# Ledger of designs, part 61: designed miniproteins, single chains, continued (4)

Each design is a single chain, and the fold is of that chain. pLDDT is the mean over its residues in the fold that is shown.

## One batch from the design tools (miniprotein)

Design m14233
Fold by ESMFold2-Fast:
Structure m14233 (fold): chain A 68 residues (1-68)
Amino acid sequence: GKMELHKELLRIIGEILRKIGEIEDLRRELAKETDPERKKRIEEEIEKLEKEIEELLKKMKELSEKLK
């Protein structure tokens, strides 16, 4: 029902917020990094997390459409 969809939306929001926090931590690490190879690895991890957030946002939109 509607409450189950709302719980799923809250779960997805929680996952998005956690991933945003991880990106913030990685951006702080990237700002202090001087090794080009480590910089590249951090940038790749940030890009991966951004793509995961994009997919979660798509799921959130789909669930929101079912509630409206």
Scores: mean pLDDT 85

Design m14234
Fold by ESMFold2-Fast:
Formats: C-alpha cells, sequence, structure tokens
Structure m14234 (fold): chain A 62 residues (1-62)
C-alpha cells in the first residue's frame, strides 16, 4: 500500500485490531471455533498475542 489511511488507526483504536479481523473473529466465535483460532485472526489484525487471546475468550463467553 502506497499510503496508510487514517481508517487503519481508527480501526486499531476501535477494537484493538482491524475492523475486518474483528468481524472475522466474531464469525469464528459464532461458528464455535476454539479461542486459539480466533486469537490468531485478531493477532493478524494487529492485537498482541495476550490481547488477542483475552478478546477471543471474551467473544466465546458472550
Amino acid sequence: SHGAEATAGAAVADGGASEEAARRAQELATKGHPAEEIARVLEEGGLSRESARAAAEAMLSG
């Protein structure tokens, strides 16, 4: 990408990950995927491993 859009920073602030990664993680949680799989998606989206794991577990807990 030739330029980082302001949207990228906003997405990280909003969910600690990109909006795209957050949506994908939520879909995985809804389908019953394990927390480790969900956390991997969130980590790809910009979360640290620890934050991604915590967010994944929160999504599974409701």
Scores: mean pLDDT 68

Design m14235
Fold by ESMFold2-Fast:
Structure m14235 (fold): chain A 65 residues (1-65)
Amino acid sequence: LEALKEAYRKAIELKEQGASPEEIKREVKEILLRGGVDESSAEMAARQIADLAERGRLREGLERL
């Protein structure tokens, strides 16, 4: 699940730069799609990662992968 780890790392980077949840969701979805994740799964995962970012739980999410 290389794409998921890459997506989490990108989300952490964007969150540190003050990016919005919407921007994080968009960037994460693109990474997942490029990594071979299907549209539906990428959309769901991007929503979950953006939610974790807003709640300050990205580190916890990454550790559970």
Scores: mean pLDDT 80

Design m14236
Fold by ESMFold2-Fast:
Structure m14236 (fold): chain A 80 residues (1-80)
Amino acid sequence: SLEELIKKIAEALRKAGHDEQAEKVESYGRKALELLENGAPLEEIWRAIRELYDAVMASGDPEARKLAEEAANELFRLAS
């Protein structure tokens, strides 16, 4: 699930010592899930996901990046 992937991304970031980026991933991930459940426009959902992805990219962690790509694909499948 998208929620489980977001959790794994945050855990991977914390394990790598990127606590601030992990908090951003959890915050933006929760926002994206709420927007998706409320039937928000895809553009709003994408903005939240982009912020999550930018936090992952800022960390430089390859495992978090891989999980973020999986989460983005899952969200697009659910929102499209």
Scores: mean pLDDT 81

Design m14237
Fold by ESMFold2-Fast:
Structure m14237 (fold): chain A 65 residues (1-65)
Amino acid sequence: MEPLSEEEGRKILEKIEKAIEEHKDNRVVLLNAEKELQELLEMVKDHPELVKRAEELLKKVRELL
């Protein structure tokens, strides 16, 4: 899979973060967000700041599940 640009990775991360914040009680949304964050981590591995933020969101999602 081709790595995402920093801008594209940030936009995807922001959308996932917003979905988690708006749907904290929706298990289906949280499970989908966990999967998307795991996939995003592979795509943004060349951007340490985005990796760090994605890992923090993944931890938050797992705490809400």
Scores: mean pLDDT 80

Design m14238
Fold by ESMFold2-Fast:
Structure m14238 (fold): chain A 65 residues (1-65)
Amino acid sequence: MNDLELGEEYFKKGEEARKQGKYDEAVEYYRQAAEIYEAAGDREKALESEVNAGLTLIEKAVSKL
C-alpha cells in the first residue's frame, strides 16, 4: 500500500528475528527492507537497514566465539 510501510514491516521483522537470535533471518529481512527503502527513494532508511544487517552479521560471528 505505502512503499515506506512495507519497508518498515520488513525492518521490524528483522529486529524481531535479531532479538530471537535468528541472525540469518534478521539479515535477510534487513536487506529486504533496505531494497524496498532504496526503491522508494528513502536512502537514509535504506542505509540504516544495511547498517543493521551488518551489525547482525557481526553479532552472529561473535556468538560463535
Scores: mean pLDDT 84

Design m14239
Fold by ESMFold2-Fast:
Structure m14239 (fold): chain A 72 residues (1-72)
Amino acid sequence: DEALRRAILLEAEASVLLMHAHVMGVKSEKVEEAVRLLNEAARAREAGDYERAAELAEEAVRLLREAIEEAK
């Protein structure tokens, strides 16, 4: 299932970015929103809604990249 594979990879990418933001001391509403989206993505994946999980994880990745860039 392509959607499941996409969801897993995006969740993994977001987790790495979240760790990076944490280590660098980045604190912003975008990081908080990304954590919320990742929790929703995990719930969607557990429910079998892989397309929704991928969409939520992709948005979390986008927000985390923006937060890290803004902190530079």
Scores: mean pLDDT 87

Design m14240
Fold by ESMFold2-Fast:
Structure m14240 (fold): chain A 75 residues (1-75)
Amino acid sequence: SEAVRMAAEELAKLLLSRGLIDEAEAQALRNSKTVEEVRALLDAIIKRKGFSPEEQKRIYSLLDSLLERAKRILG
C-alpha cells in the first residue's frame, strides 16, 4: 500500500530523529509492505528497548495518525 509506505517512512524519520531507534530499525520500517509488518517491527523494537505501556501507546498513536494523514494525501 502506498499509504503504508508513506506512513512508515515518516514514522522511521521521526523515531530516528528522536533517538528512539537506530538506522537498521529505521530501514526495516521503511521496507515494510503492510500495516501488520510495521506493527510487528514496532513490537520487536518496543520489547528490545523496554518501552513502557504508555510509551507503546504513544508510538502506535503516532503510526495511526501518520496512516490517516497518508490516506488523506493520496485520496
Scores: mean pLDDT 84

Design m14241
Fold by ESMFold2-Fast:
Structure m14241 (fold): chain A 69 residues (1-69)
Amino acid sequence: SEEQLRAELEALKRAVDFLLERTNDPEVKKQLEEIKAELDRALATPLTPQQLRDFIEKAVEKLEEILQR
C-alpha cells in the first residue's frame, strides 16, 4: 500500500540520519547526505506507489553500496 511504502521511506530516512550522526568518514558522510537529500525530496513529492517502490529500491541499493566500504 502507499501508506506502507511511505512508512518504509520514513524508516529509511531515520536509518540514514542515525548513520550520519555516527559516521566519521567524510566521503561516506557526503554520500549519506546525498541519499538523505533524495529521501527528503521523495517524501515531499506526490509519487505513485510504483515510483515509491522504485525509489526505495534504488535508495536501498545505494545505501548498501556505501555501507560495504
Scores: mean pLDDT 82

Design m14242
Fold by ESMFold2-Fast:
Structure m14242 (fold): chain A 92 residues (1-92)
Amino acid sequence: MEEEKRKKAVELLRKAQEALFNGNYDEAIKYAEEAIKLADPNSPIYAAAVLLLGRAYLKKGEYEKAVSYFQKAIDLGYPEAKELLEEAKKKL
């Protein structure tokens, strides 16, 4: 049930990463949210999209949202989000 949804989620995550790199934070958020809707919650794609949402909100200055997404990314097994979480907390 997953190949078609996974392929689309991967493409959306790639677009979100590209948008984030180019400073298009609203597009990055949109693509990452769409990837989350299609991705299996237990997949690395889901966790990567959650981490990307945190990064995008951090770049937009929405620090409370960034903190929430980084906390979720850590819970999903992405310890790299801990440094980003502390950075976001310092901005609050």
Scores: mean pLDDT 85

Design m14243
Fold by ESMFold2-Fast:
Structure m14243 (fold): chain A 87 residues (1-87)
Amino acid sequence: MQEELLREAKELIDEAARLGIEAAERIAREGELPPEELEELQRRAEELLERIKELLEQLSPESQAEALAHLREQLARVRRHAEELLA
């Protein structure tokens, strides 16, 4: 069970990272996102973050630490991608 929850948490973290990358790429191409698109992205991000939080609360301390390490790695990846695109 814990291995399945950890895998699910990592998958949701990967989805959140993908949304961040997609947003950065669109901003780089178009300059700005339309307000409707920004609202949709915010809603999707909030949904993913809530699900990640729920899964983290169900994980053992060891699995939670691993999920948080993965989150930090994906945040670094999104930041690097955004810096390369928006520089």
Scores: mean pLDDT 81

Design m14244
Fold by ESMFold2-Fast:
Structure m14244 (fold): chain A 64 residues (1-64)
Amino acid sequence: SDLEEAKRLLEEAERTGDVKLAQEAYDLAIRAIQEALKKKDYKTARESNELAARAFRLALELRK
């Protein structure tokens, strides 16, 4: 799923400091939010939103 792939990419970005992986995790997390909302899966939408926020913050820190 997009959420599980986003989690993997974020963990890799946290480990490696790779800003591109953080950006890819963010994009996949946003897609996961949209798909979850279409399915009315609010639990997955919330988890995906939290993941997107984490990925965004990491990408900002890595650009410093």
Scores: mean pLDDT 86

Design m14245
Fold by ESMFold2-Fast:
Structure m14245 (fold): chain A 85 residues (1-85)
Amino acid sequence: MEKAREILEEAAERMEALREEMEAAGASQEEIDKRLTELGIEALAETIAALTGDEELAKKLKEALLAGDEEEAKKLFEEALKLAK
């Protein structure tokens, strides 16, 4: 799926650029890690929505990941893979 790959590649480039900008601005490693994690979760949710067409599933996955609910996130990810086009 071309669109999903584009989302992930754009996210990776954005994360690298943000990391460099934050390092140059003197941000702490904790602040950088938090921001990069948030961007990664957002990109993953966008990718899942693009692959499945299920915005509710993508939203639930994003919430589970942000809450640190690893078991729920894994179940939702497995469901997304089953629905992926």
Scores: mean pLDDT 78

Design m14246
Fold by ESMFold2-Fast:
Structure m14246 (fold): chain A 57 residues (1-57)
Amino acid sequence: REELLEYVRELAEKAGLTPEQREKVIADFEAWLKAHPDASEEVKREWAEALVDNYKA
């Protein structure tokens, strides 16, 4: 879990998101992880990437 949160944080920073957007992305990702505890590592990473991309748009 902590490694996934670090991954999302790094993706958001690399994408050039503002501190406010980064906070929202992390909160949204945490909520998603809580709702989908049985999701595979691959699905969790794909969701993280899609979420960051959505905020970047």
Scores: mean pLDDT 78

Design m14247
Fold by ESMFold2-Fast:
Structure m14247 (fold): chain A 61 residues (1-61)
Amino acid sequence: MPSRAELLARTREAILQLPFDEAVRAQDELSRMQTEGASLEELAAFTDRLEAKAKEALAKK
């Protein structure tokens, strides 16, 4: 399992590749998850979802 720090770093990198509106929503969701104490499993699922969206956004340019 990746560490929480690794997942946070990957999430931030993915957000940089998203369109502005998606990036804002992703930052808000990440902040909520951190405030509510999301599990490593929940954070990993969120990170994987954002990385998939980032790849799709890059492909559509």
Scores: mean pLDDT 79

Design m14248
Fold by ESMFold2-Fast:
Structure m14248 (fold): chain A 87 residues (1-87)
Amino acid sequence: SMEALELTRAALEALEYLLSRETNPEDREQLEKAVEHLRKALEALEQGDYEKAAEHLEKALEAVRRAPSAQPLVGTIEEALRLVKDS
């Protein structure tokens, strides 16, 4: 859905900003994983591949849960995932 695509894009922009400011190497690794999975989720959503989008959103969610700076984005990614699964 357009809403899932917008939420995924917003989360990606926020994570890229957090990654640009992150100096802790362990947290940086989790943010890099989250960014990569959100990029793949966006590509899948733009192609209408909701199954692949859900897989990448779930992997992004796992990565953000492991990065303290990204905790505020958990809800946004969970909502995007819910919308994709309801499609």
Scores: mean pLDDT 88

Design m14249
Fold by ESMFold2-Fast:
Structure m14249 (fold): chain A 70 residues (1-70)
Amino acid sequence: MSKEELEHEIEVAFTIMTLTVMKLAGESPAETAATLRKLAEKENSPLFAAAAEVAETEGIEAAIDFAAEA
């Protein structure tokens, strides 16, 4: 696995873990999206930003599926 592939897999794993924790904590889609957007800004991550939009529009489960396919 290349360094870029490894970095991408780590970003995907962190995105899925964040979404899963938010789902288990009973956070709303809007609160989840707000948290992911904040992380996207701090980490300069397009994946966190895209997952936030999916969470807000389609729900947290859909965002987890989206991140898993990234």
Scores: mean pLDDT 80

Design m14250
Fold by ESMFold2-Fast:
Structure m14250 (fold): chain A 103 residues (1-103)
Amino acid sequence: KEEGKKITILLFRALAHLYDRRFDEAIEDLEKVIDMVEQLLKENPDDPEVKAFAEQVKKGIRSLLESLRAELDRVEKEGTGATPDQIAELRARIDELEARLEK
């Protein structure tokens, strides 16, 4: 119950950071959420409620990662606010998070 509340708060924080174009902070919050979901599944491998909750959280993370990619594409097209190297690094981190969600 407490872990579920913390996950929800971190997802809302990630969304807020995304709107502020604080991409590093948004990705850090999503990394923490994935770590917590992996731990919950490890501790409760046969609990259908935990599995259902984890799937809802993963769906939310996928939606936020798509929004992050769209915003990075926008920043790249604007040509201001981030260097090509910074955008490439952020995209690589998003790819890593998407790979973790497939497991």
Scores: mean pLDDT 85

Design m14251
Fold by ESMFold2-Fast:
Structure m14251 (fold): chain A 76 residues (1-76)
Amino acid sequence: MTDEEILETARELYEVAKRGIDEAPTPEQALAIGEGAARVLRELAKQAKDPSVQEEINRLAEEVLRHAREKAAELA
């Protein structure tokens, strides 16, 4: 897999996870989706060879966790 393919996969996962978090009916489900997505994103970042691509994917992992925490707080 090329860095371009890894980054595209990471962006697609981020968008799907963000949508799932927005649709989550409970704080626990929102956090589970965010934590699961962040884990997969961090594994994708390790596969990338370009440090800039690794940094971008790790940024997406932090953003999905932040989004999940914000949604969980709204539902609590």
Scores: mean pLDDT 87

Design m14252
Fold by ESMFold2-Fast:
Structure m14252 (fold): chain A 67 residues (1-67)
Amino acid sequence: SAAEKERLIAEAERLEREALRAYTLGDYVTAAEKLREASRLYEKAGDLESARRAREGADQLLALSKQ
Protein backbone atom coordinates (compact mmCIF):
# COMPACT_ATOMS: atom_id res chain seq x y z
CA SER A 1 0.00 0.00 0.00
CA ALA A 2 1.00 3.65 -0.37
CA ALA A 3 0.92 4.03 3.43
CA GLU A 4 3.23 1.02 3.90
CA LYS A 5 5.65 2.38 1.26
CA GLU A 6 5.66 5.79 3.00
CA ARG A 7 6.36 4.14 6.38
CA LEU A 8 9.26 2.10 4.96
CA ILE A 9 10.83 5.17 3.32
CA ALA A 10 10.46 7.24 6.52
CA GLU A 11 12.14 4.47 8.56
CA ALA A 12 14.96 4.18 5.98
CA GLU A 13 15.51 7.96 6.15
CA ARG A 14 15.66 7.76 9.96
CA LEU A 15 18.32 5.02 9.69
CA GLU A 16 20.31 7.18 7.23
CA ARG A 17 20.32 10.04 9.79
CA GLU A 18 21.49 7.60 12.49
CA ALA A 19 24.21 6.36 10.11
CA LEU A 20 25.39 9.95 9.56
CA ARG A 21 25.59 10.48 13.34
CA ALA A 22 27.64 7.28 13.77
CA TYR A 23 29.91 8.36 10.89
CA THR A 24 30.60 11.77 12.50
CA LEU A 25 31.64 9.90 15.67
CA GLY A 26 34.05 7.71 13.66
CA ASP A 27 31.93 4.57 14.14
CA TYR A 28 32.07 3.31 10.56
CA VAL A 29 30.84 -0.21 11.44
CA THR A 30 27.64 1.08 13.07
CA ALA A 31 27.15 3.58 10.21
CA ALA A 32 27.48 0.74 7.66
CA GLU A 33 25.00 -1.45 9.59
CA LYS A 34 22.43 1.38 9.64
CA LEU A 35 22.86 1.99 5.89
CA ARG A 36 22.46 -1.74 5.14
CA GLU A 37 19.18 -1.76 7.05
CA ALA A 38 18.07 1.44 5.24
CA SER A 39 18.90 -0.27 1.91
CA ARG A 40 16.67 -3.26 2.81
CA LEU A 41 13.76 -0.97 3.68
CA TYR A 42 14.17 1.07 0.46
CA GLU A 43 14.19 -2.23 -1.50
CA LYS A 44 10.96 -3.35 0.22
CA ALA A 45 9.44 0.05 -0.66
CA GLY A 46 10.44 -0.44 -4.33
CA ASP A 47 12.91 2.47 -4.27
CA LEU A 48 15.75 0.55 -5.91
CA GLU A 49 17.91 3.63 -6.57
CA SER A 50 17.93 4.68 -2.90
CA ALA A 51 18.51 1.04 -1.92
CA ARG A 52 21.57 0.83 -4.20
CA ARG A 53 23.02 4.15 -2.94
CA ALA A 54 22.60 3.10 0.71
CA ARG A 55 24.22 -0.29 0.02
CA GLU A 56 27.16 1.32 -1.80
CA GLY A 57 27.60 3.78 1.07
CA ALA A 58 27.60 0.91 3.59
CA ASP A 59 30.22 -1.03 1.60
CA GLN A 60 32.46 2.06 1.37
CA LEU A 61 32.20 2.72 5.13
CA LEU A 62 32.98 -0.91 5.95
CA ALA A 63 36.06 -0.71 3.69
CA LEU A 64 37.20 2.43 5.58
CA SER A 65 36.81 0.57 8.92
CA LYS A 66 39.32 -2.07 7.67
CA GLN A 67 42.00 0.46 6.64
Scores: mean pLDDT 90

Design m14253
Fold by ESMFold2-Fast:
Structure m14253 (fold): chain A 59 residues (1-59)
Amino acid sequence: KTIGELIKELAEEKGLSLAEVAERLGLSRATVSNIMRNKIAVSLEDGFRFNDLLLELLS
């Protein structure tokens, strides 16, 4: 399971919209959507942002 898929599932569980996830990550909605669909690779820098959000959502 990719980090994008995990973020998508946890965001849906917590009632977060795609726009809210994008705002928290500092990325465009299109970029977040493409990462969640595995259409583009996550950069190392963006990977750190995703890990931070994942830990926040798991709290």
Scores: mean pLDDT 73

Design m14254
Fold by ESMFold2-Fast:
Structure m14254 (fold): chain A 65 residues (1-65)
Amino acid sequence: SDGERSARQAAAMARAGDTAAAATGAYENKLVDPRAEKYALEAARAAQAGDAEKAAEWSEKMAQA
């Protein structure tokens, strides 16, 4: 029952990705799992589409990446 919360978290993280894109030079150069970014974007996309359950699934994968 954390679907809405996880979806909102993922959407906020993807919006922060616009800001993080400005700082992404450090991300690509550091030990960062690219799958975490992919999962965050997928979660935000699902949240924008109104699919809270799918957004929660992607958010969980991102958190564990």
Scores: mean pLDDT 54

Design m14255
Fold by ESMFold2-Fast:
Structure m14255 (fold): chain A 68 residues (1-68)
Amino acid sequence: MEELLKKAEELKKKADEASAQGDFATAAELYREARKLYAEALGEDHPKVKALEEAVEAAERGAAHLAA
């Protein structure tokens, strides 16, 4: 469990950095991986998982605007 949380936190940090650089496609992918690990460790109903779901959607919107 602890290792999953640590890995999820590292992925979230990388996603935040990618998003800050305008690389929304990479950020969305990393947020999705972090969300999956948080859901596995904490359960799908956890507030942290919901926050990452919102982050994925925001990053995907950014990527779609640049790609389309």
Scores: mean pLDDT 78

Design m14256
Fold by ESMFold2-Fast:
Parts: structure tokens; C-alpha cells; sequence
Structure m14256 (fold): chain A 62 residues (1-62)
């Protein structure tokens, strides 16, 4: 089932996020949402990753 595979990808994304690999985590979340757009866990993790990326990218633009 696509839902089960989506959940597995969310778990991998969470592991990557815990390691600080935001790029890997973002990739896993994207794949999970491609398989199951209704996956609430994937959406929440994606939101969290987005916030961390924005926080890390808080450099003054030119």
C-alpha cells in the first residue's frame, strides 16, 4: 500500500532531521507526500523542516 510506504519515508525523514540532515529529511518528506498527499505526519514534518531551514537561512540578503 502507498500509505505504508509513505509512513516509512516519514520515519526516514524524521531520522535525517534528528541527525541535522535537513536536505535528506526534506527529500524523504517530499517522496512521502508524492505517495500520500493526505499524510498528516509528513505535512507536519515538512513544516518543521521548513522552519529550521528558514532559521538557518536568516542571513541578510544583499
Amino acid sequence: SMKKKSDELVEKGREAFERGDLEEASRYVGEALDLDPENEEARRLGEEIGRRIQEQESRSPP
Scores: mean pLDDT 80

Design m14257
Fold by ESMFold2-Fast:
Parts: sequence; C-alpha cells; structure tokens
Structure m14257 (fold): chain A 72 residues (1-72)
Amino acid sequence: MADELEKKAEEYEKQGKYVEAAIWYSFAATVYDQQGDREKAAEYYRKAAELFEKAGNTDAAHNLRILADELA
C-alpha cells in the first residue's frame, strides 16, 4: 500500500508536479507511521518538505520538517 503511494509520488515528481508529489509522499509517510515505521515516515515527510520548498511553499515545508523531527 505505502509502496503504491511512493510510486505515485515518484511519477508526479518526474513530471515536475512538486505539490502533488509532496502530497503523495506525505500520505506514504502517514501510512509508514501508522505501521510503526517511524524512521521511514520521517524520511518521506522530509522528502515531501523538500518538494514543497521547490514549489515555493516554505510554510508547508517547515511544518513537515518539524513533524519528521518529532518522529526521529
């Protein structure tokens, strides 16, 4: 399930659709957190933050980095 979300995020990222990619990576991170994989959840929240920053949404990027740091 989380692997399908990662694949969708990668497809959007390759198309330069950074906001959509960030949303799907955030969803994948949430699924990993619910499964108890906090390290992987933090990794994908950070990846989503980087993509929001590329899209110019620095507030969303900052909030996701805080969330990732709380999981690590």
Scores: mean pLDDT 82

Design m14258
Fold by ESMFold2-Fast:
Structure m14258 (fold): chain A 81 residues (1-81)
Amino acid sequence: SERRQQWVALARSEAASLEQVPEEAAQAERLRAALAAYEADPSEEAFEAVVEALREVISDRLTRAVDAALKKQEERLKKLE
């Protein structure tokens, strides 16, 4: 019960953070949809969907952060040419 509340709280926090970045709006909507489904029917399946959506959001965020860092480094190198 408490562990579920912690996961849901983390998911809500992550959704709020994503909503502050327009480029991440699609991922914010996905996570919010999973949260809304869980709030409407707090079943085991709905909870598992929230956890899965949160994992996908975190994974995608890490991938985008790495890609952005690499592109920024490439732009710096191009300006030196």
Scores: mean pLDDT 79

Design m14259
Fold by ESMFold2-Fast:
Structure m14259 (fold): chain A 129 residues (1-129)
Amino acid sequence: SIDVELMFEVLGEELTVEQLIQLARTLAAQGKLDEAIEILEKLAEALPDSAEVWTALGEVYAKKGDYDKAIEYYKKAIELDPNNGRAWNNLGEAYYKKGDNEKAIEYYQKALELNPNNVRAKKNLEKVK
């Protein structure tokens, strides 16, 4: 939107990448999915090697119910950073939503191998029998 473009012109030098990702996640939580995507697409253009940006794009597409697009972006994030436990857990959640419990378990286990204290991945794994 026009507000997002103005925001990037005003805040692009004042906010860190992590703060811009958090803003996009907050907008997505409020249902402002297209605004969140616009922020994250601009970040992906500026920082194409940022696994965290691709992870955040996948998260917004998952909120839209587009699990195929979410999987595509999570795989991009994992290719860039194989140690991104958040992307592995989120990839598992996307496969679980598609009914692929076997892949969901595999990817939750990978997230837990990278961070044994990942509470979300533990809960997700307990839910999948």
Scores: mean pLDDT 86

Design m14260
Fold by ESMFold2-Fast:
Structure m14260 (fold): chain A 55 residues (1-55)
Amino acid sequence: AEELRARIERLEEAIKKYEEQIKNSTDPRKQRILKKAIESLKLHIEYLRRQVERA
């Protein structure tokens, strides 16, 4: 349970970093890649949250 929560926190931190990079980026291609990365991280968090509910 503790390990899963710590992993969710790290993923949430990564999302914040990517959002900051999008804000500071002028490259539409870079923004698109970062947005896709955020989507993948959100799906991973959802998966981990389901595992926490099972534990």
Scores: mean pLDDT 81

Design m14261
Fold by ESMFold2-Fast:
Structure m14261 (fold): chain A 65 residues (1-65)
Amino acid sequence: SMADVRRAEELLRKAEEALRAGDRERALEYATQAGNYAVRAMAQGHVEEGTALGKRVAEVAREAK
């Protein structure tokens, strides 16, 4: 449902905020949760939105390394 898309976007925003604050552990935690909701959204037919969110999750995870 679109609720899973919105939840992924919210968690991704929090991950990006954690990265800006230098909190890599929290950023990875939020990014992982966002990725789980993005996968759920894709399974429900929101493939385009979920794919775009998944790419952003991967970018946050790389920066948190």
Scores: mean pLDDT 86

Design m14262
Fold by ESMFold2-Fast:
Structure m14262 (fold): chain A 55 residues (1-55)
Amino acid sequence: MEEMEKKIKEAEEELKKLDKEKRQEFLTKVVSELLSQAKTSEEIELIFDFAEKYA
C-alpha cells in the first residue's frame, strides 16, 4: 500500500500541472496503469477514490 499511495500522490501532482483537457486523458492512462499494478482490494479502492476526485 505504501508504494501505491506514493504513486497516486505523484500522479496527483502531475495532474495539477495539466490543462483540463489533458488532465482527463492523463487520468485515464494513469488509472489504467495503477489498476494493472494493484494487488489488493484496498489498493483498487484507493485508485478509484483518486479517479473520482479528479474525473
Scores: mean pLDDT 78

Design m14263
Fold by ESMFold2-Fast:
Structure m14263 (fold): chain A 107 residues (1-107)
Amino acid sequence: MTPQERLLRAAQRFVDLLNELEKELTPEQIERAYRLFGLVLGYLQLVLDGKMTVEQAKAAFDAELARMTPEERAAGRELRDIVLEYIEDPSKFDEAIERMEEVLKKL
């Protein structure tokens, strides 16, 4: 599985996870989750496509997070780190999903 394919797998599983948790999460938590994860996926996609360096993506992501609440900033950074760890080590997929569930419940 390429890094690009892993990113797409993470995206698909995240949507499935939000659907599974629909009765446990508020609409506001779901909206925040899509916004934060959308930013993570968007910047990582640009890096994988060679359109942005990791440093540029990190700076742009941090700039977006700076406009959010402290809680959203913490969640956004945690989601970023979870996805990056999975992209580098595909054996961490199940761990990544469990950690994503914990982050979503704190939003």
Scores: mean pLDDT 82

Design m14264
Fold by ESMFold2-Fast:
Structure m14264 (fold): chain A 94 residues (1-94)
Amino acid sequence: DELEREAQELVERAAENAKKGTKENLEKAKEDLRRAAELVKELIERERPPREQLQPETLSDPELAALLEAGDVIGAVELLTEKLIEQLEEALAK
């Protein structure tokens, strides 16, 4: 729970920084999302058996909705953080 809350707080802060749209704020958002993704991965290792570990690279947006509906908040947060990090990296590369 505490690690999940910490990850959520980092994601919320990153979203606020991304909304400002400057390169400096996007860079801060990217750093916070990296930290959130690391915390989420640790939570997945604790709560899921290795065989059932979530792989965000193979999931689509419709599967994100299914994860949330099933109550898989950790899997949903990991998918969101990875996608948002990629989007921020692309924005910074402009």
Scores: mean pLDDT 58

Design m14265
Fold by ESMFold2-Fast:
Structure m14265 (fold): chain A 74 residues (1-74)
Amino acid sequence: SPEIRALARELVELARAGAPLPEIMAKLQELVAALRAEGVEVSAAETAELYRMVVEDKASEEEVLAFIERLKAR
């Protein structure tokens, strides 16, 4: 959805800018909540993987969206 894409972009931008951890975590929680509102199941392990991808691996918006599409496909 446009909302999920916007939240994924904002999360990636915050992580790349080196935003404080609480701001990154708040945006990650917004993204996960939006996914769950659309009926996508997101586990604690998958939330941790999203965090690792954006903070540690510096994943692109496209890589984050590809991960989300894999979550939707199950």
Scores: mean pLDDT 85

Design m14266
Fold by ESMFold2-Fast:
Structure m14266 (fold): chain A 64 residues (1-64)
Amino acid sequence: SAEEIEKEIERLEEEMERLAKEATEKLKKAKTLEEMIKIFAEYVRRYGELLDRRFELEKELKKL
């Protein structure tokens, strides 16, 4: 249903915000450039996965 899709989009947006905060805290604790690069790469990968899922759900919602 549209309501279920809307709830999932909201959940993904909350997860994206949490991911950004977690990445920021990890970067503050990183001691080397190599660690920072690894943290940033993992953040970009995970954020991209959530963004792709949100995009697909938004497309499904528009079909309703």
Scores: mean pLDDT 86

Design m14267
Fold by ESMFold2-Fast:
Structure m14267 (fold): chain A 77 residues (1-77)
Amino acid sequence: SGVAQVVRQLADLSLTEDIDAAGSLRLLAKRAEEQGDLESAKVLYQAAKKVEEYEKQGDKQGVAQTLYQAADQIESL
């Protein structure tokens, strides 16, 4: 799915660049809701909460792992 591919790209970028991963996930979740993809939106909002906590801790690996897990969940829907 396109959403899962974008989330994987965010995971890759989060390891090498200073990005707002939580904000990016919330934007993707809102777009998914607008398109009627409520299941992907729910996964993305839940991932954003976890990512925000890891970002506050400076844990880039925790951010990336959470993003890869969210992408896998969305592909399984």
Scores: mean pLDDT 86

Design m14268
Fold by ESMFold2-Fast:
Structure m14268 (fold): chain A 75 residues (1-75)
Amino acid sequence: GPAFDPSVLSLEEAIELARNDPDPEKRMLALERLFRVAPRHPEVVLPLLEELTSDPDPRVAEAARKALAILREML
């Protein structure tokens, strides 16, 4: 199938993929998009990244923890 490019995901699409997509690779792409838009929308992105730290996929959970640590230093 087509590769998902995180740069073309809207904030709403990224939220939907991060919460509901069964594919951890798609949730990773959503997480990358959320991280890039976090400085403009921290009130939406930070709670969702906290939710993703409990993701059943260990790669997604680790990426969310790292993203939060970086954003807490920047914001």
Scores: mean pLDDT 80

Design m14269
Fold by ESMFold2-Fast:
Structure m14269 (fold): chain A 67 residues (1-67)
Amino acid sequence: MTEEERAELLAQARAGFRAAHAAGSAVTEAQIDAIAERAAAMKLVLEEHADESIDRQGQLQLEVAAA
């Protein structure tokens, strides 16, 4: 389900950022939430088109490579 998948991605992102935030508080919680929301939206697009393009599964890795 798209809503539950989004919630799961947000929960995982928040769990990860809490450790980073405690270390330096360099990034605000609002910024982390914005990044998590975008990641969740991209994941939903990938899932909707999973059977049409295997390369779409690599899109998340391409986002890291593009940086």
Scores: mean pLDDT 59

Design m14270
Fold by ESMFold2-Fast:
Structure m14270 (fold): chain A 82 residues (1-82)
Amino acid sequence: SITEEATVDGVTARAEATDEKVVAEAGDVRIELPLDSSNISVMVGAILRAIGLKLEGEMNGDSALKAAALAAMKAIMKRMRS
């Protein structure tokens, strides 16, 4: 598995990406997105969803959601490089 971290406004999130999914957690926030390294559409869809969640966190002032979404994006991108 691939592990990544992100810190936003002092809130640290940890994400873990496997063949099947990415899970990112910060406080009470948990993001789970499906992955498939053999399917570019699934990988791009996961990135776009994570971007949407980060924007939602920005609009609502939710630092934990922003951190979790950023950690998820980092983990997905690192997996795509592999």
Scores: mean pLDDT 85

